Designed miniproteins, single chains, continued (3). Designs and how they scored, part 112

Each design is a single chain, and the fold is of that chain. pLDDT is the mean over its residues in the fold that is shown.

## One batch from the design tools (miniprotein)

Design m11892
Fold by ESMFold2-Fast:
Structure m11892 (fold): chain A 70 residues (1-70)
Amino acid sequence: SLEERKQFLEDLVKSYLEQIKKIKNPEEKRKAAEDFVEYLKKLAESSTDPELQEYIRELIEKFKEEVEKL
């Protein structure tokens, strides 16, 4: 279902943020964050569901905000 896909994506973002927090090298941290944002953008572009596309875009913005706080 759409709700299950949204939940999966939220869990994925949370998991990836925890992995990024553990990266000590600033260049590797930046690269990991940039790569994940590009991955999420590709997921949004490949989705045929407008609600899921918008949700992914919101997750990208929340992810960027959380990365800046690290």
Scores: mean pLDDT 85

Design m11893
Fold by ESMFold2-Fast:
Structure m11893 (fold): chain A 83 residues (1-83)
Amino acid sequence: DVDREAAILALATLLSILKSQKGDERLIEKVEEALDAAVAGDTEAAARALEEAARLSEDEEDRRLLARVAELLGQEETAERIR
């Protein structure tokens, strides 16, 4: 499951960037929820957190990354909704 590992790495990287930039605390919280769920193997919980994170994000690049993470976790419908 290289895809799951890639999703986890992408979320951890985004979380680090958001924290370093003093980003929106709610966005940080939702990205942390998505990361924790992905690590636990709960892809449905991860998808819900990703969708909420995308709604909080005003950055198109961050939303594209969140959509890609949903794709990597096999959550295609969530990826389409995030776009």
Scores: mean pLDDT 85

Design m11894
Fold by ESMFold2-Fast:
Order: structure tokens, then C-alpha cells, then sequence
Structure m11894 (fold): chain A 82 residues (1-82)
């Protein structure tokens, strides 16, 4: 996905981020990029949150929380067979 690659480059290039937060965000986006069967809804929701971050509407910490919540909800849906 072009947006996942752009997100990784954007986060890796952001020297204002704490190294641990940068590493966590990059790891999360790389995990999404490496998924063999990515959920299009999950990707669309993550892309929306990333666009809010790029627009300065949310912080990198808020982006990390939003991605974590989206991933957790996706895992719960899969567990419940939804």
C-alpha cells in the first residue's frame, strides 16, 4: 500500500518524535505492510488517522493510541468471527 510506505518514510524522517515512539509507530506500519491478507477497513481507518496526524489534527502519541485501538478491535472481530 502506497500510504503505508509513505507513513513509514514520514515517521522515520520526523526527528521531533521520541525515538521509542518513532520505533513503535514504524513497527506498527511495517506490521500492517507485511500482512498477507490486510483488512481493507482496518487499512482505511489507519489511513484516516495518519492523514489527521499529517494535518496536525492529532499528535504522534494520539496516532499510536488510535492505531493500537483499531488493531485491538480488528483482533476482537476476528476472534468473534465478525
Amino acid sequence: SDFLQQAILTIEGDSSLKPTLRATLVSEFKTLLALPNPDPQLLAEVQDEFQKYQAGQITATELNTAIGVRLALHDIKQYLGL
Scores: mean pLDDT 82

Design m11895
Fold by ESMFold2-Fast:
Order: C-alpha cells, then structure tokens, then sequence
Structure m11895 (fold): chain A 73 residues (1-73)
C-alpha cells in the first residue's frame, strides 16, 4: 500500500530529526539516553513494518507502524 509506505517514510523522517536533535544534548544525560533508546526501538518497529509490507502482510505492517507511533507519542 502506497499509504502505508507514506506513513513509514513520514515516521522514519520524524525519528531521524529527533535523533539529530539529541546529538546536541549531553550523551551522559539519562533522559537523553532513554529518549534515544525509545527512538531506536520505534525505528526497529518501522523496519519490521517494511519487511511485512514487502511480503504483502498489510495487517502486521499496520500493527508495527502503530507500535512505532505509540513510542513516538
């Protein structure tokens, strides 16, 4: 689905921008470390969404996109 791909691309861009912003923060800050871990977990869910989308499993792709969205708030 082109719509699912567009959602994945949008979330991937958002995660990339948020990670870039965190690079300006103190990497030893526990809050920075927690936010970076959360963003990396959201990115893992998007990678799973892409894998399932390529296999034609639209239900699982939507589930993984939703989990990434939930992690981003």
Amino acid sequence: SSELQARIDRLSQEITERLAALRKRDPSDPEVQAERARLNEALRYLQLAVEHLKKGDFEKAREYIARAEELLG
Scores: mean pLDDT 89

Design m11896
Fold by ESMFold2-Fast:
Structure m11896 (fold): chain A 90 residues (1-90)
Amino acid sequence: SLAEKKSEITKKILDYYKNGVLTPEQYATLILLLLKERYDEVFEILDLIDKDPAAGQARVAELLAWLREHGTPAEQALLDKIIESIKKIK
């Protein structure tokens, strides 16, 4: 189901963060995209990280920069809350 795939993807993103592949900010960016139901973009980025970690990290950094420039105040606030939450786990 979509809910099961969402859970698996969330776990994969968390594992990339725990292994140092993603920064807290990059982790939060991917989680925000999942919450916004932008699944195809998240799947493409995770596939890119698997094949070329540097290119995948660069793609997430570009999305983060775009989101910081063009995101709504609500999206920025949610991003910051996710960053604070994940830093407590590390």
Scores: mean pLDDT 84

Design m11897
Fold by ESMFold2-Fast:
Structure m11897 (fold): chain A 110 residues (1-110)
Amino acid sequence: DELERAINGGPREEKRKLFAKLVNMSDEELRKEIEEIAKKIESLPEEDKELLRKYLERDPEIIEALRNGEIKEEVKEIMERIELLKLVLKVRGNEELLKELDEKIEEALK
């Protein structure tokens, strides 16, 4: 996935440390991480919420905007955290929390 590669660019050591932290969390701790990201999304201005909707739709324009540094650091951090949470949940085989993450993000974008 080109979007995952664009988000996972930059300092790999920091991303590895965050992944290691998340993968060792309990389901309850991961649920709290999902709630925190949803709350951050809900607080974003509408223009930044539209960027996140395009990101969820895997719009190629988002990949180009990320590569060109056109996305605010706060929004980029949210995108990176979503990708890491999805990766952790996929690696753990936790389909229930993966669905909950998607539902919470969609609700926060309304």
Scores: mean pLDDT 78

Design m11898
Fold by ESMFold2-Fast:
Structure m11898 (fold): chain A 87 residues (1-87)
Amino acid sequence: MMSERELERETLESLAAMAYAIKDYEGVVKIYERMEELGLEPSARTLYLAGLAYYALGKYEKAKEYLAKAAALGNEEAAEALKKLEA
């Protein structure tokens, strides 16, 4: 019933996907941090994008952490990315 919070979450998730598409990895991280600041629960997709953004920024420990969280929530792309980072 809290359509405003659902809209905010979906909007920020869409912005994170767009930021990633243009290789604005710092922007992806900032959007994720904004979701946490607002008390919004990030989706597995958003955690996956945050993991990829951290990897692109050279923060490999954080990248593995967020990819593992996304994979645990059922994101298959995050599970595959995590395997490639550990291979």
Scores: mean pLDDT 81

Design m11899
Fold by ESMFold2-Fast:
Structure m11899 (fold): chain A 72 residues (1-72)
Amino acid sequence: MNRASAAALSTGGDLEKHLGVKVEVEAGETTAKVTATGKGGTVERVLHSSWSGEEISKKARELAREAEELAA
């Protein structure tokens, strides 16, 4: 499993547990697509395994903020 897929699965599990949103992860060879659906709508982010761990963490945090708005 690539770094982006691992980060996407970890972030998705956290969002489902804490915010009650539905998360779907589509893992590719070098990417992971994360889709979070709440009562306010759907937010989507693509993570690339070629990015640094810092870049992946930043993008995962942006997705988490957007998902928090969907849960509210």
Scores: mean pLDDT 73

Design m11900
Fold by ESMFold2-Fast:
Structure m11900 (fold): chain A 55 residues (1-55)
Amino acid sequence: PKVKVTFLDNGDVVIEVENAKVILTFEKSKKKKELEGKTVLSKEEVEDVSETEVV
């Protein structure tokens, strides 16, 4: 299935699938920051692609 993910500046995440659309809205508080932390981690992992031993 085709998935399109859009991150909004206000912290919302829009996920579009062929026949569905989901909008995730988070509090403008620690929950939003925690989500950003996870996003940063994913980005760091993508940059340092390794099959094994990626800190």
Scores: mean pLDDT 55

Design m11901
Fold by ESMFold2-Fast:
Structure m11901 (fold): chain A 86 residues (1-86)
Amino acid sequence: SEAVEKLRETLLADADAIEDPEASQEARRLGDETVRAIEAGDLDGARRYAYQLGLTLADSEGLSEEERRAAGERAAEIAERVLEQS
């Protein structure tokens, strides 16, 4: 799927932009799991991994707890839309 390939590239770029190597590696892992869940048609898995990825990205930027939760939910919604297009 073209949508899945574009998502994969975006998630890799986002993870690479993280200065903390540990957080960058975790973001890459969560991104890979999100894409795998989407390719498997696993909506629950796609939303869950994307949510955790959003939290990890927001945490690496030092955002508040409320902002981190908002980022997680936004990421989950994006993953759901990509899965629906696949």
Scores: mean pLDDT 84

Design m11902
Fold by ESMFold2-Fast:
Structure m11902 (fold): chain A 87 residues (1-87)
Amino acid sequence: RIEELVERILELTRELLREMGWSEEEIEEALAELKAALESGLATKLPPMTEEEEAHIEEVIAQQARSEKEREYMRLLYELLKLKAKE
């Protein structure tokens, strides 16, 4: 289910950003933007994220891919991207 993938991505992103030392305010702002991008992308197109948002997410994942949590986040995000891009 796409809604479940989005929710799990948001939860893992929250935990990853928290582990990186982001404040709760910064995390909530970033998650709100990510959720809006993922949800609007889920309607018709994969995802309406800016190049900066995509690069930032990829950079964070690449640098922090050392735990089960990071790996699960990468997998879920990649699965979401593949499902919507596969048209």
Scores: mean pLDDT 64

Design m11903
Fold by ESMFold2-Fast:
Structure m11903 (fold): chain A 71 residues (1-71)
Amino acid sequence: LDELARRIARTALGLIRRGKSLYDAVREAALGEGLSEEQAERIARRATELYKTGDQSLEEAVREAVREVLG
């Protein structure tokens, strides 16, 4: 899960730099890793919530969201 979360976070950061919102970037990155639309949306929603309300990095927020949705 940690390696998957790291890949999603890295891809999402690239998409954000290209103008995508945090939610859209995380969702697209998760779909790119082969996750279902439902899983990708749940991870994107939770990671966005954690990142906006916490002092965590994007990678940490994505890791926690991936663990909660897939673990």
Scores: mean pLDDT 83

Design m11904
Fold by ESMFold2-Fast:
Structure m11904 (fold): chain A 77 residues (1-77)
Amino acid sequence: MEEEERRKRLEEAIAKGEEYRASHSLTEEEQEKLDFGLELLRMMLEGKSWEELLEFAKEKGAPEFVLKDIEEMIKKE
């Protein structure tokens, strides 16, 4: 049940992000943040752990604040 609920939340978040991107004129910084966030959400939807997301973000050269946020999520689990 929890996994199904998380999956639905991720799918909704991705869908809303895509709709927001299509419906709003975003700055380059806002688009970069949104696109990166959507990629992370898709990885989570695929069943990747926070640890796998952290590895992906490091490989992609994500900003320090993103890496720290993922690390904090790992610590909370």
Scores: mean pLDDT 71

Design m11905
Fold by ESMFold2-Fast:
Structure m11905 (fold): chain A 76 residues (1-76)
Amino acid sequence: KPLAIRTATLKMPSAEAAEKAAKAAQEAASKVPGTVRAAATADTERKEVTITVVAEDEEAAERALKAAVEAAKKVG
Protein backbone atom coordinates (compact mmCIF):
# COMPACT_ATOMS: atom_id res chain seq x y z
CA LYS A 1 0.00 0.00 0.00
CA PRO A 2 1.22 3.57 -0.69
CA LEU A 3 1.81 5.83 2.32
CA ALA A 4 -1.04 8.16 3.29
CA ILE A 5 -0.59 11.86 4.12
CA ARG A 6 -3.07 14.04 6.01
CA THR A 7 -2.82 17.69 7.05
CA ALA A 8 -4.86 20.05 9.20
CA THR A 9 -4.49 23.66 10.33
CA LEU A 10 -6.05 24.87 13.60
CA LYS A 11 -6.55 28.37 14.97
CA MET A 12 -5.36 28.75 18.57
CA PRO A 13 -6.29 31.42 21.15
CA SER A 14 -2.67 32.55 21.75
CA ALA A 15 0.90 32.16 20.50
CA GLU A 16 1.72 30.09 23.61
CA ALA A 17 -1.29 27.85 22.94
CA ALA A 18 -0.11 27.35 19.34
CA GLU A 19 3.35 26.22 20.52
CA LYS A 20 1.88 23.87 23.16
CA ALA A 21 -0.67 22.53 20.66
CA ALA A 22 2.05 21.78 18.08
CA LYS A 23 4.02 19.74 20.64
CA ALA A 24 0.91 17.93 21.93
CA ALA A 25 -0.31 17.17 18.40
CA GLN A 26 3.05 15.73 17.29
CA GLU A 27 3.27 13.54 20.42
CA ALA A 28 -0.33 12.29 20.03
CA ALA A 29 0.06 11.46 16.33
CA SER A 30 3.39 9.68 16.93
CA LYS A 31 1.72 7.33 19.46
CA VAL A 32 -0.88 6.08 16.93
CA PRO A 33 -0.04 2.61 15.50
CA GLY A 34 0.81 2.85 11.81
CA THR A 35 2.14 6.43 11.98
CA VAL A 36 5.39 6.69 9.97
CA ARG A 37 6.08 10.41 10.55
CA ALA A 38 4.32 13.24 12.36
CA ALA A 39 5.14 16.95 12.32
CA ALA A 40 3.41 19.97 13.79
CA THR A 41 4.45 23.58 13.28
CA ALA A 42 3.25 26.59 15.26
CA ASP A 43 2.80 29.97 13.58
CA THR A 44 2.92 32.25 16.61
CA GLU A 45 2.16 35.41 14.59
CA ARG A 46 -1.05 33.90 13.14
CA LYS A 47 -1.77 31.80 16.25
CA GLU A 48 -2.12 28.67 14.10
CA VAL A 49 -0.80 25.13 14.25
CA THR A 50 -0.32 23.02 11.11
CA ILE A 51 -0.21 19.24 11.58
CA THR A 52 1.09 16.80 8.98
CA VAL A 53 0.94 13.03 9.45
CA VAL A 54 2.33 10.28 7.23
CA ALA A 55 1.03 6.78 7.91
CA GLU A 56 1.21 3.28 6.45
CA ASP A 57 -2.42 3.49 5.23
CA GLU A 58 -5.34 5.91 5.07
CA GLU A 59 -7.04 4.52 8.18
CA ALA A 60 -3.88 5.01 10.25
CA ALA A 61 -3.43 8.53 8.83
CA GLU A 62 -7.01 9.46 9.78
CA ARG A 63 -6.55 8.06 13.31
CA ALA A 64 -3.23 9.90 13.74
CA LEU A 65 -4.60 13.22 12.50
CA LYS A 66 -7.72 12.87 14.68
CA ALA A 67 -5.56 12.18 17.75
CA ALA A 68 -3.33 15.16 16.93
CA VAL A 69 -6.29 17.52 16.38
CA GLU A 70 -7.97 16.43 19.64
CA ALA A 71 -4.71 16.92 21.57
CA ALA A 72 -4.28 20.40 20.06
CA LYS A 73 -7.89 21.38 20.89
CA LYS A 74 -7.40 20.37 24.54
CA VAL A 75 -4.56 22.94 24.79
CA GLY A 76 -6.84 25.78 23.59
Scores: mean pLDDT 83

Design m11906
Fold by ESMFold2-Fast:
Structure m11906 (fold): chain A 57 residues (1-57)
Amino acid sequence: SEMLEIAYEAAKDALLEGKSLREAAEVGSRVLEKQGYSRGTARTAGYLGAVEAEKEL
C-alpha cells in the first residue's frame, strides 16, 4: 500500500543513517501524520515499515 511504502522508505533512510529500529519507526510515523494519517494508523504503519526495511538491509 502507499502508506506502507512511505513508511518503509522513510524508515530505510533512517536506518541507513544509523538510527535504531525504534527511531526509524518514529520517523515513518511522523511522515505519515504530516500526510494526514491518524496517530494510531501512523504508528502501526511506521513500525511495520521499519521492520520490513531492517529485514532487507
Scores: mean pLDDT 85

Design m11907
Fold by ESMFold2-Fast:
Structure m11907 (fold): chain A 67 residues (1-67)
Amino acid sequence: SLEELKEEMEKEAKEFEKELVRLYLQGASIDELKKLKEEFVKKLKEKALEAGLTEQQANDILKELGL
C-alpha cells in the first residue's frame, strides 16, 4: 500500500541520515556528502516508481520526507 511504502521510505531516509553523520565524522567532505544525498534521493525515487507510483506521487513523498 502507499502507507506501507511511505513508512519504508521514511525508515530508509532515517538510516541514511545516520550514515551521513557517520561519514562526516570519518572525514568525508561536504561535497562528497552532497553527492551521496543526491544519489540516495534518486534511488528512493526509482524505488517508488518501480512500486507503481507516478513521478508526481514519488516527488510528493520525497517532499514529505524532507528530501
Scores: mean pLDDT 84

Design m11908
Fold by ESMFold2-Fast:
Structure m11908 (fold): chain A 93 residues (1-93)
Amino acid sequence: SKIVTIASESLGIELSPEESALLDEILSNNRTSKQLLFAIMISPKPFLLMSPEEFKEILKQYTTLSEEQIDFLAESREKREVLLEALRLKFGE
């Protein structure tokens, strides 16, 4: 989507077509996007400072994301950076 493309380009992060498609799937779902914002709000530290395991635990507790979606987002710091910037763009932060 436009938001994922703008987020990745603004950060200088290059995503594969498959990675872009999965981020678009996650972010096009308003319920999931709002759950991710809630998880950010209640988390004791920023997502980018979390270990992959800490990040997965927060997402499992506060979102309805699949295990595959959670593993995908936790796989790299770059994916989490694009996710956070896309959420900022989507909700006007």
Scores: mean pLDDT 82

Design m11909
Fold by ESMFold2-Fast:
Structure m11909 (fold): chain A 83 residues (1-83)
Amino acid sequence: ELVRALLLAHAELVAERAGKPLEEGRRAFERILPGLLEEAKKNLKEPFEEVLEKAMEEIRATEDAATRESVERVLERAKELLE
């Protein structure tokens, strides 16, 4: 569930920064989650840790100070959601 946790944490962060309720961010994310899981299943042969690392690098590739803070927060929230 790591990919789900990371994406959900990101959706919550985006909703929060947009001044919207976290619940609405979660609901919007859950609408697209099935498609994201299908895409992940197509690449099930790839090590999951490498997929995660690529995602984090993609985020950093366009980062500024605010983006770096968002990345750190997404990681912390994903860790909480995995519990």
Scores: mean pLDDT 58

Design m11910
Fold by ESMFold2-Fast:
Structure m11910 (fold): chain A 85 residues (1-85)
Amino acid sequence: SENEALAAVLRMHAHALGQRVAAELARTEGDPAVAAQLRRLRDQYEELTKRMLQAIENNDEEEFKKYKRERDQVLDQYLALVRAA
């Protein structure tokens, strides 16, 4: 279904961020503060992805849009952190 396709894309986005975080952790050469921030952003993105998936199942467009904005903000924070490192 269209909802299954959307859910698959959202899961792929979360997986891709996880892979990017793993690559950045390998590049930070053991900076524990940067590593901790990267892991927090990854975990937050995964949690927001789960909330978006729940909103799809519940046909709740307002909750979906809310969590999408929050998830987009987490991605922006990740990109800013990577650019600063």
Scores: mean pLDDT 86

Design m11911
Fold by ESMFold2-Fast:
Structure m11911 (fold): chain A 85 residues (1-85)
Amino acid sequence: MYVRVEAEFKDEETLKKAQALAEYLAHRGVLVKIEVDRETGTLKALAEIRDEWERKQVENFVEQLKALGATKVKLEEISEEEALE
């Protein structure tokens, strides 16, 4: 199963902190893809969930984004075909 996380931030400083967190989680193998749009203040991340541990890592990531001050956080389950686009 693939999950897309999308978060919006009002200021560049919190967006940069969120990006650093996402890059750390990608290095740890939790996130497969990270996309940052500085013009809209949007962070998008893709995760592959194969077990309960990976699901908890994604849930923790969403909570951390909210704690950083994300104005909007979306969590969406997507198909493998959509994840490859």
Scores: mean pLDDT 81

Design m11912
Fold by ESMFold2-Fast:
Structure m11912 (fold): chain A 95 residues (1-95)
Amino acid sequence: EKQRALEALDELRKIVDEISKKKEVTPEDRERYFRVLNELIKEAKSLEEIKLVTELGHAINRIKQAVINGDEEALKKAREEFDKIYEKLKEVINS
């Protein structure tokens, strides 16, 4: 259970890395990260985890918007926000 949440979280970071590097969001990328976010919600054991997964979803949407707009500064800020939420969620899962 904890292991599946951590694996899903790692997969989500890999998807975000791919999007950030190629500066493109495909329909397949969207299906992948929505699937993983749904898995993280299902594995969540607390309201704090649910809130953090929701915040990750918002950060991914900001990454998507920055990529679509070609806004490198917005992409950098959205990625930094994603990374902070990612680390916090990882700590909560491991608690």
Scores: mean pLDDT 86

Design m11913
Fold by ESMFold2-Fast:
Structure m11913 (fold): chain A 93 residues (1-93)
Amino acid sequence: MTKEEIEEAIERISKESGVPLEKLRKLYELVQDPEKAEEAALLLLELALEILRRLGASREELLAALEEFRALARKRGLEKTVAAIEAEIERIR
């Protein structure tokens, strides 16, 4: 993909999801760097929760998504992401 095609895709996603354009650009930059996996995962968690809440996701749907994300974060050793997800689960309970 060209840089222009990526920018167009980010702008489209921002308009459709209501997620700020700058956050999507930052996420794209972070996922390209293996050393930024933890930072990318934390931002992805923030954006996923924002999108799900805007779509009117139920408490049960939010908890299910968080549990799946926690399992993936644990498999990858993303300890800060796991802690952030556990805090969100407790907040929603």
Scores: mean pLDDT 77

Design m11914
Fold by ESMFold2-Fast:
Structure m11914 (fold): chain A 74 residues (1-74)
Amino acid sequence: PIVKRTDEEFEKMLAGIKEFAETLVKHAPKESAIKALEDMIAALERLKEEHPEHAEKLDELIKWLKEQLEKLKA
């Protein structure tokens, strides 16, 4: 990566998304949390297609969100 600033901004965005997902899992009704996590995963998959340079970081977050979904559905 040539631009460190862009990478830092992207990492902060991903950290914010993760924190928001953690808040949903803790405080939102189970059905609402599941729906929101599914919508987030769909949005991140689209973002990955638009920004393949960030695919690795996006895949890590998507994998974590899918793990949270499995725990909520169990």
Scores: mean pLDDT 79

Design m11915
Fold by ESMFold2-Fast:
Structure m11915 (fold): chain A 60 residues (1-60)
Amino acid sequence: GPEKAAEGAKKAAESGPGGAAAGAWGRFQDNGNLELARKGVAAGQAGDAEKAAEIGEEGG
């Protein structure tokens, strides 16, 4: 659900740029939300854990 996706995205973003991007991508890809996955990867690479979590909430 969106809360678990947001939590995962935030945790991945906090783990470091490469890990954050990979975590966000994989999680959203499983949900079929490629547009949100792309945004999540960008936020993770920028180190923006809060933005990554927000995108996770939208992605479900």
Scores: mean pLDDT 61

Design m11916
Fold by ESMFold2-Fast:
Structure m11916 (fold): chain A 64 residues (1-64)
Amino acid sequence: MPSPEELLSGLFRKVREEKGSKEIMDLVQQTSEEVVRLSDAGASPEELKKVVLETEKKIEQLLS
């Protein structure tokens, strides 16, 4: 299963390739910053993955 960093990197690449709106790019950037913050605070890989997946769901809602 991909690491939190791999999931976040994949999501960021996908959004850039799809030429997502500034709002979507800002959301991915905010999620990246949140993942770094949580990781620095000692959050588990599972918690980091959850944050990335929640952002992916929000992006899907914005695209629909």
Scores: mean pLDDT 75

Design m11917
Fold by ESMFold2-Fast:
Structure m11917 (fold): chain A 94 residues (1-94)
Amino acid sequence: MLTSLTGEQFVDSVGSTVTATALTTNKNVGQLNFYVEYPGQPPVLAGSFENVSLATVDVTVTVDAPKMDIWGQVIAKGSPTPTETKLVGTVYVK
């Protein structure tokens, strides 16, 4: 099960960098991926980590949008598809 350790964050401008941390209880993690999503846009890969159950990613806000959602994704070892995907952070832009 993916757990967010970051929660909600607030930034004043585009170009601000935030950190997001995710933890999974899955003992057979092949990849822990982070995706960023702006309203009305598809998710974009922000970070990928192999064989870890805990990871932190640095994400720069590049789009002037009311929010940026950060998604965590677990792919278990030997799995061809994601085993779990969850919202691990949300950044609000003023």
Scores: mean pLDDT 78

Design m11918
Fold by ESMFold2-Fast:
Structure m11918 (fold): chain A 79 residues (1-79)
Amino acid sequence: GGYAGSVGMTAAGAAISGGVEDTRKLADEMSSDPLRAATFRRVADAKQAALDAGLSEEEIRQRALAAGTEGAVEMKKSL
């Protein structure tokens, strides 16, 4: 629920179904919305860290979802 929550879920979905680089490109295209861009970058960074750590697909998914939720919380604090 709410705009920040929707952004967090969308970022997590993009990272889970797409790639880290594609998610970062989406963030760069959102330069006019820095809070949304920051949430997408946070999720992309979390997925990259999980991949670098050699985590399972399930753990990578959980890390991306957690990062999306954290980004949503930060957006709410900045509004």
Scores: mean pLDDT 77

Design m11919
Fold by ESMFold2-Fast:
Structure m11919 (fold): chain A 94 residues (1-94)
Amino acid sequence: GALFADQAAGLARKSQKLAGENGNEEAKKYSEQAAKYALLSKRYFEQGNVLQGSFYSLQAAKYSLEGQRLAEEGGNEKAKRYSRGAAMSALVAG
């Protein structure tokens, strides 16, 4: 739960930074939203609210997968890898 949600947030933020540096504003926005949902997931898991934690973890995964797709289209292999990692961590958390 919380540990993997925290990892997802960190990886999504790394993808956000790399997408922003590459000028890919769409990939950046999706990765930023993924990080926000992953942190929300972490907070709910820490409160023992598994249902809300899982829900936001799945939202983080969804936004991370879209961030991965947009980073791939933009040719940013590092941002793509971090978004993929974020999605995988979020799926394990949920």
Scores: mean pLDDT 86

Design m11920
Fold by ESMFold2-Fast:
Structure m11920 (fold): chain A 70 residues (1-70)
Amino acid sequence: MPEVVKRVARHEISELLRRAGLSEEQIERVIEIVLKKEVPITRDDIIEAAREAGLSEEQIRRIEELLRSL
C-alpha cells in the first residue's frame, strides 16, 4: 500500500538526514517535499527535496555521500 511504503520511507529518510547532521526542522521540510513524490523514492528525489527545502550545499553533499555509501 502506498501509504505504508511512504511511512517506511519517512522513517528511513529521517534517519539518513539525522546522520547527515540536519536539525529536526530541516528533516521535516525535506520529508514533506519527498513524500509528495511517487514511490519508489529515488536518491535524486531526496537530493532535489533537500535543495527545495533550502539546505546548504555542504548539507546536500553530506546527504549525497551517505546515500552513496548505502
Scores: mean pLDDT 74

Design m11921
Fold by ESMFold2-Fast:
Structure m11921 (fold): chain A 74 residues (1-74)
Amino acid sequence: MDAELAARMRELWENEDTEGMVELMVEMAERAGVEVTEEDREAIRKAVELMLRYKRGEELDQEEIEEIERYLRE
């Protein structure tokens, strides 16, 4: 990963900027030659929102935890 992209992701994660994280993840995927559809963008947004809720110590149900685990393995 580009050092600039890594620094930006860290800043967005610390600031809990959901839309910024989604756009950066889309940019990274496109730079890697992965085509990102609108459905992929929505899935990324949901995953980011779940990760940020977990970061804040919010209660997640089992299905939400499994969705995060699935995303982390891909």
Scores: mean pLDDT 73

Design m11922
Fold by ESMFold2-Fast:
Structure m11922 (fold): chain A 97 residues (1-97)
Amino acid sequence: MTEEEKKEFDEEVEAALLIIGFAVAKISPTVTDEDAEYILRLMERAVELVKKTKNKENKQALLDAARDVYEAFKDRLDPETVERMEKLVKEIEELVK
């Protein structure tokens, strides 16, 4: 495996782990401040990964996962957290275009 191939593989693994993290967050029966910060951290990491990856499928999957989490939690989180999540989703949308 070349260094570039290893980097691409590591990025694909990170994308998969972020998508799993989003899915696990969605099934949580409670939405605490810690859960909100965890989701925001996942979204911030998704933004950074979308900037780095050239894989269009990974970009789209991360966008879809971030949107899905936003829709699941927008009515359950405080307005400031919702605004932060919306901004991150929009940033991913602009990067995926």
Scores: mean pLDDT 76

Design m11923
Fold by ESMFold2-Fast:
Order: structure tokens, then sequence, then C-alpha cells
Structure m11923 (fold): chain A 97 residues (1-97)
């Protein structure tokens, strides 16, 4: 059995792929809670970037930016270089016209 945070995160990705962004948002928020309970900062950061991506797809750019910035902060705290790069890439994309 996968860790509950990882399982919720995987289900969030499936919802995102199916373009069910409301369900993806719900699942990523629950994944964040479980990763926080397990002190998995990388899991929190990864879930935050996908939460931001889900809000971006819904046209909520203010929430998307908030979660990408929060993801970047947590990824830096975790020394997760992949997570830092992902969050920075999404912020750059958000600012692209």
Amino acid sequence: MLDEGKELYARGLEAYEKKDYDKAIELFKEAIKKFEESNDLSGVSRSLVNLGKSYFKKGDYDKARKYFEESLKIAEEANDYGGIGQAQSQLTRLDAS
C-alpha cells in the first residue's frame, strides 16, 4: 500500500489529466495535509505546484501564483532542486503573455 499522501497525490494527478480541476484541487489539498503530517516537505511542495496548476487551468491566476510561490518557498526549505525548478518554471509561464 502506498503512503496515503502519495496515493492522494496520484489521484489528484489523474483528476488533473481528466480535466476535473475541482476534484484535483480537493485531492491535492488532502495530499498536502497528509504530507505535512508525515513531515514530507518535498511532497507538500509537489502538491502545491499541482494545486497551482489546477487553479491556473480554472483561470484563477491569483490563486495559481499564490500556490506556486508557496511551493517555491517549501521546495527551497526542503532543498528540493527539482521542486524549485518546477515552481520557478510555472511562475515564468504565468507571467508569459
Scores: mean pLDDT 86

Design m11924
Fold by ESMFold2-Fast:
Structure m11924 (fold): chain A 89 residues (1-89)
Amino acid sequence: SDDRSRQLFLQSLRLTSQSVQYSQQGNQDLAQQYGQQSIQLSRQGLSLSSDRDRGRQVLQLIQQGVDHALQGDSRSAGVYLSQARRTLQ
């Protein structure tokens, strides 16, 4: 369960990074699609996590990363993604 949770969060982080890249390219439709998929996977990761507090923190950081990516703020998005990765460790 926790291994699957971790894999889902890591996949979510990859999708958020792709959302950032598409936003930087001016492709807001793909940025939004990847961002939404990222949030969906992180919610699934939370549901499978035995550490609910850590899972909620990672979800919130990913949500903030997506929000900033979609606003074109790739720097802040990167900060939130780095924090999410550290929280998973």
Scores: mean pLDDT 88

Design m11925
Fold by ESMFold2-Fast:
Structure m11925 (fold): chain A 70 residues (1-70)
Amino acid sequence: SEKDKAIQLSVASLLLAGKYVDEVLRIRKETNGDEEEIERRSEELTKEIKEKWKELKKKAEAGEPIVVEE
């Protein structure tokens, strides 16, 4: 049902947001506080997350299982 799809997408959105935060913190640790490198890698991460979100929406519309890997 449309309601079930909405719930699945909402959960997926929250999981992706959490993953984004964890990855940003890891980038900061790995770059040893290099602001330019942090910004560059964060922009790449943002692009990856946006593409994953688009794929999840497409799968939901096709009635496919929505899975967010931890």
Scores: mean pLDDT 77

Design m11926
Fold by ESMFold2-Fast:
Structure m11926 (fold): chain A 86 residues (1-86)
Amino acid sequence: AQRATLEAAVARGKAVWEELGGMTREARVASLEAVLAALRAAGADPVVIDLVEARLAAERDGDVAAFRAHAEAIADRLAELAARME
């Protein structure tokens, strides 16, 4: 159950990430808010939730360097969680 829930949240996150490259910042903020709500509803890892919140804040502020750093941290944490679930 927890693995399937996390896989669904990761799949939603990947789909949003693929769309974000072509979107305006306003659209990216809305998409990240939706992803954050989905992760919270799924009971995702608190560290992942915190990283997504930090990325959302950086996106709102237009801080490209912070945005990229948070994106890398989220990817690293998701890889760590995937390794633990295997």
Scores: mean pLDDT 68

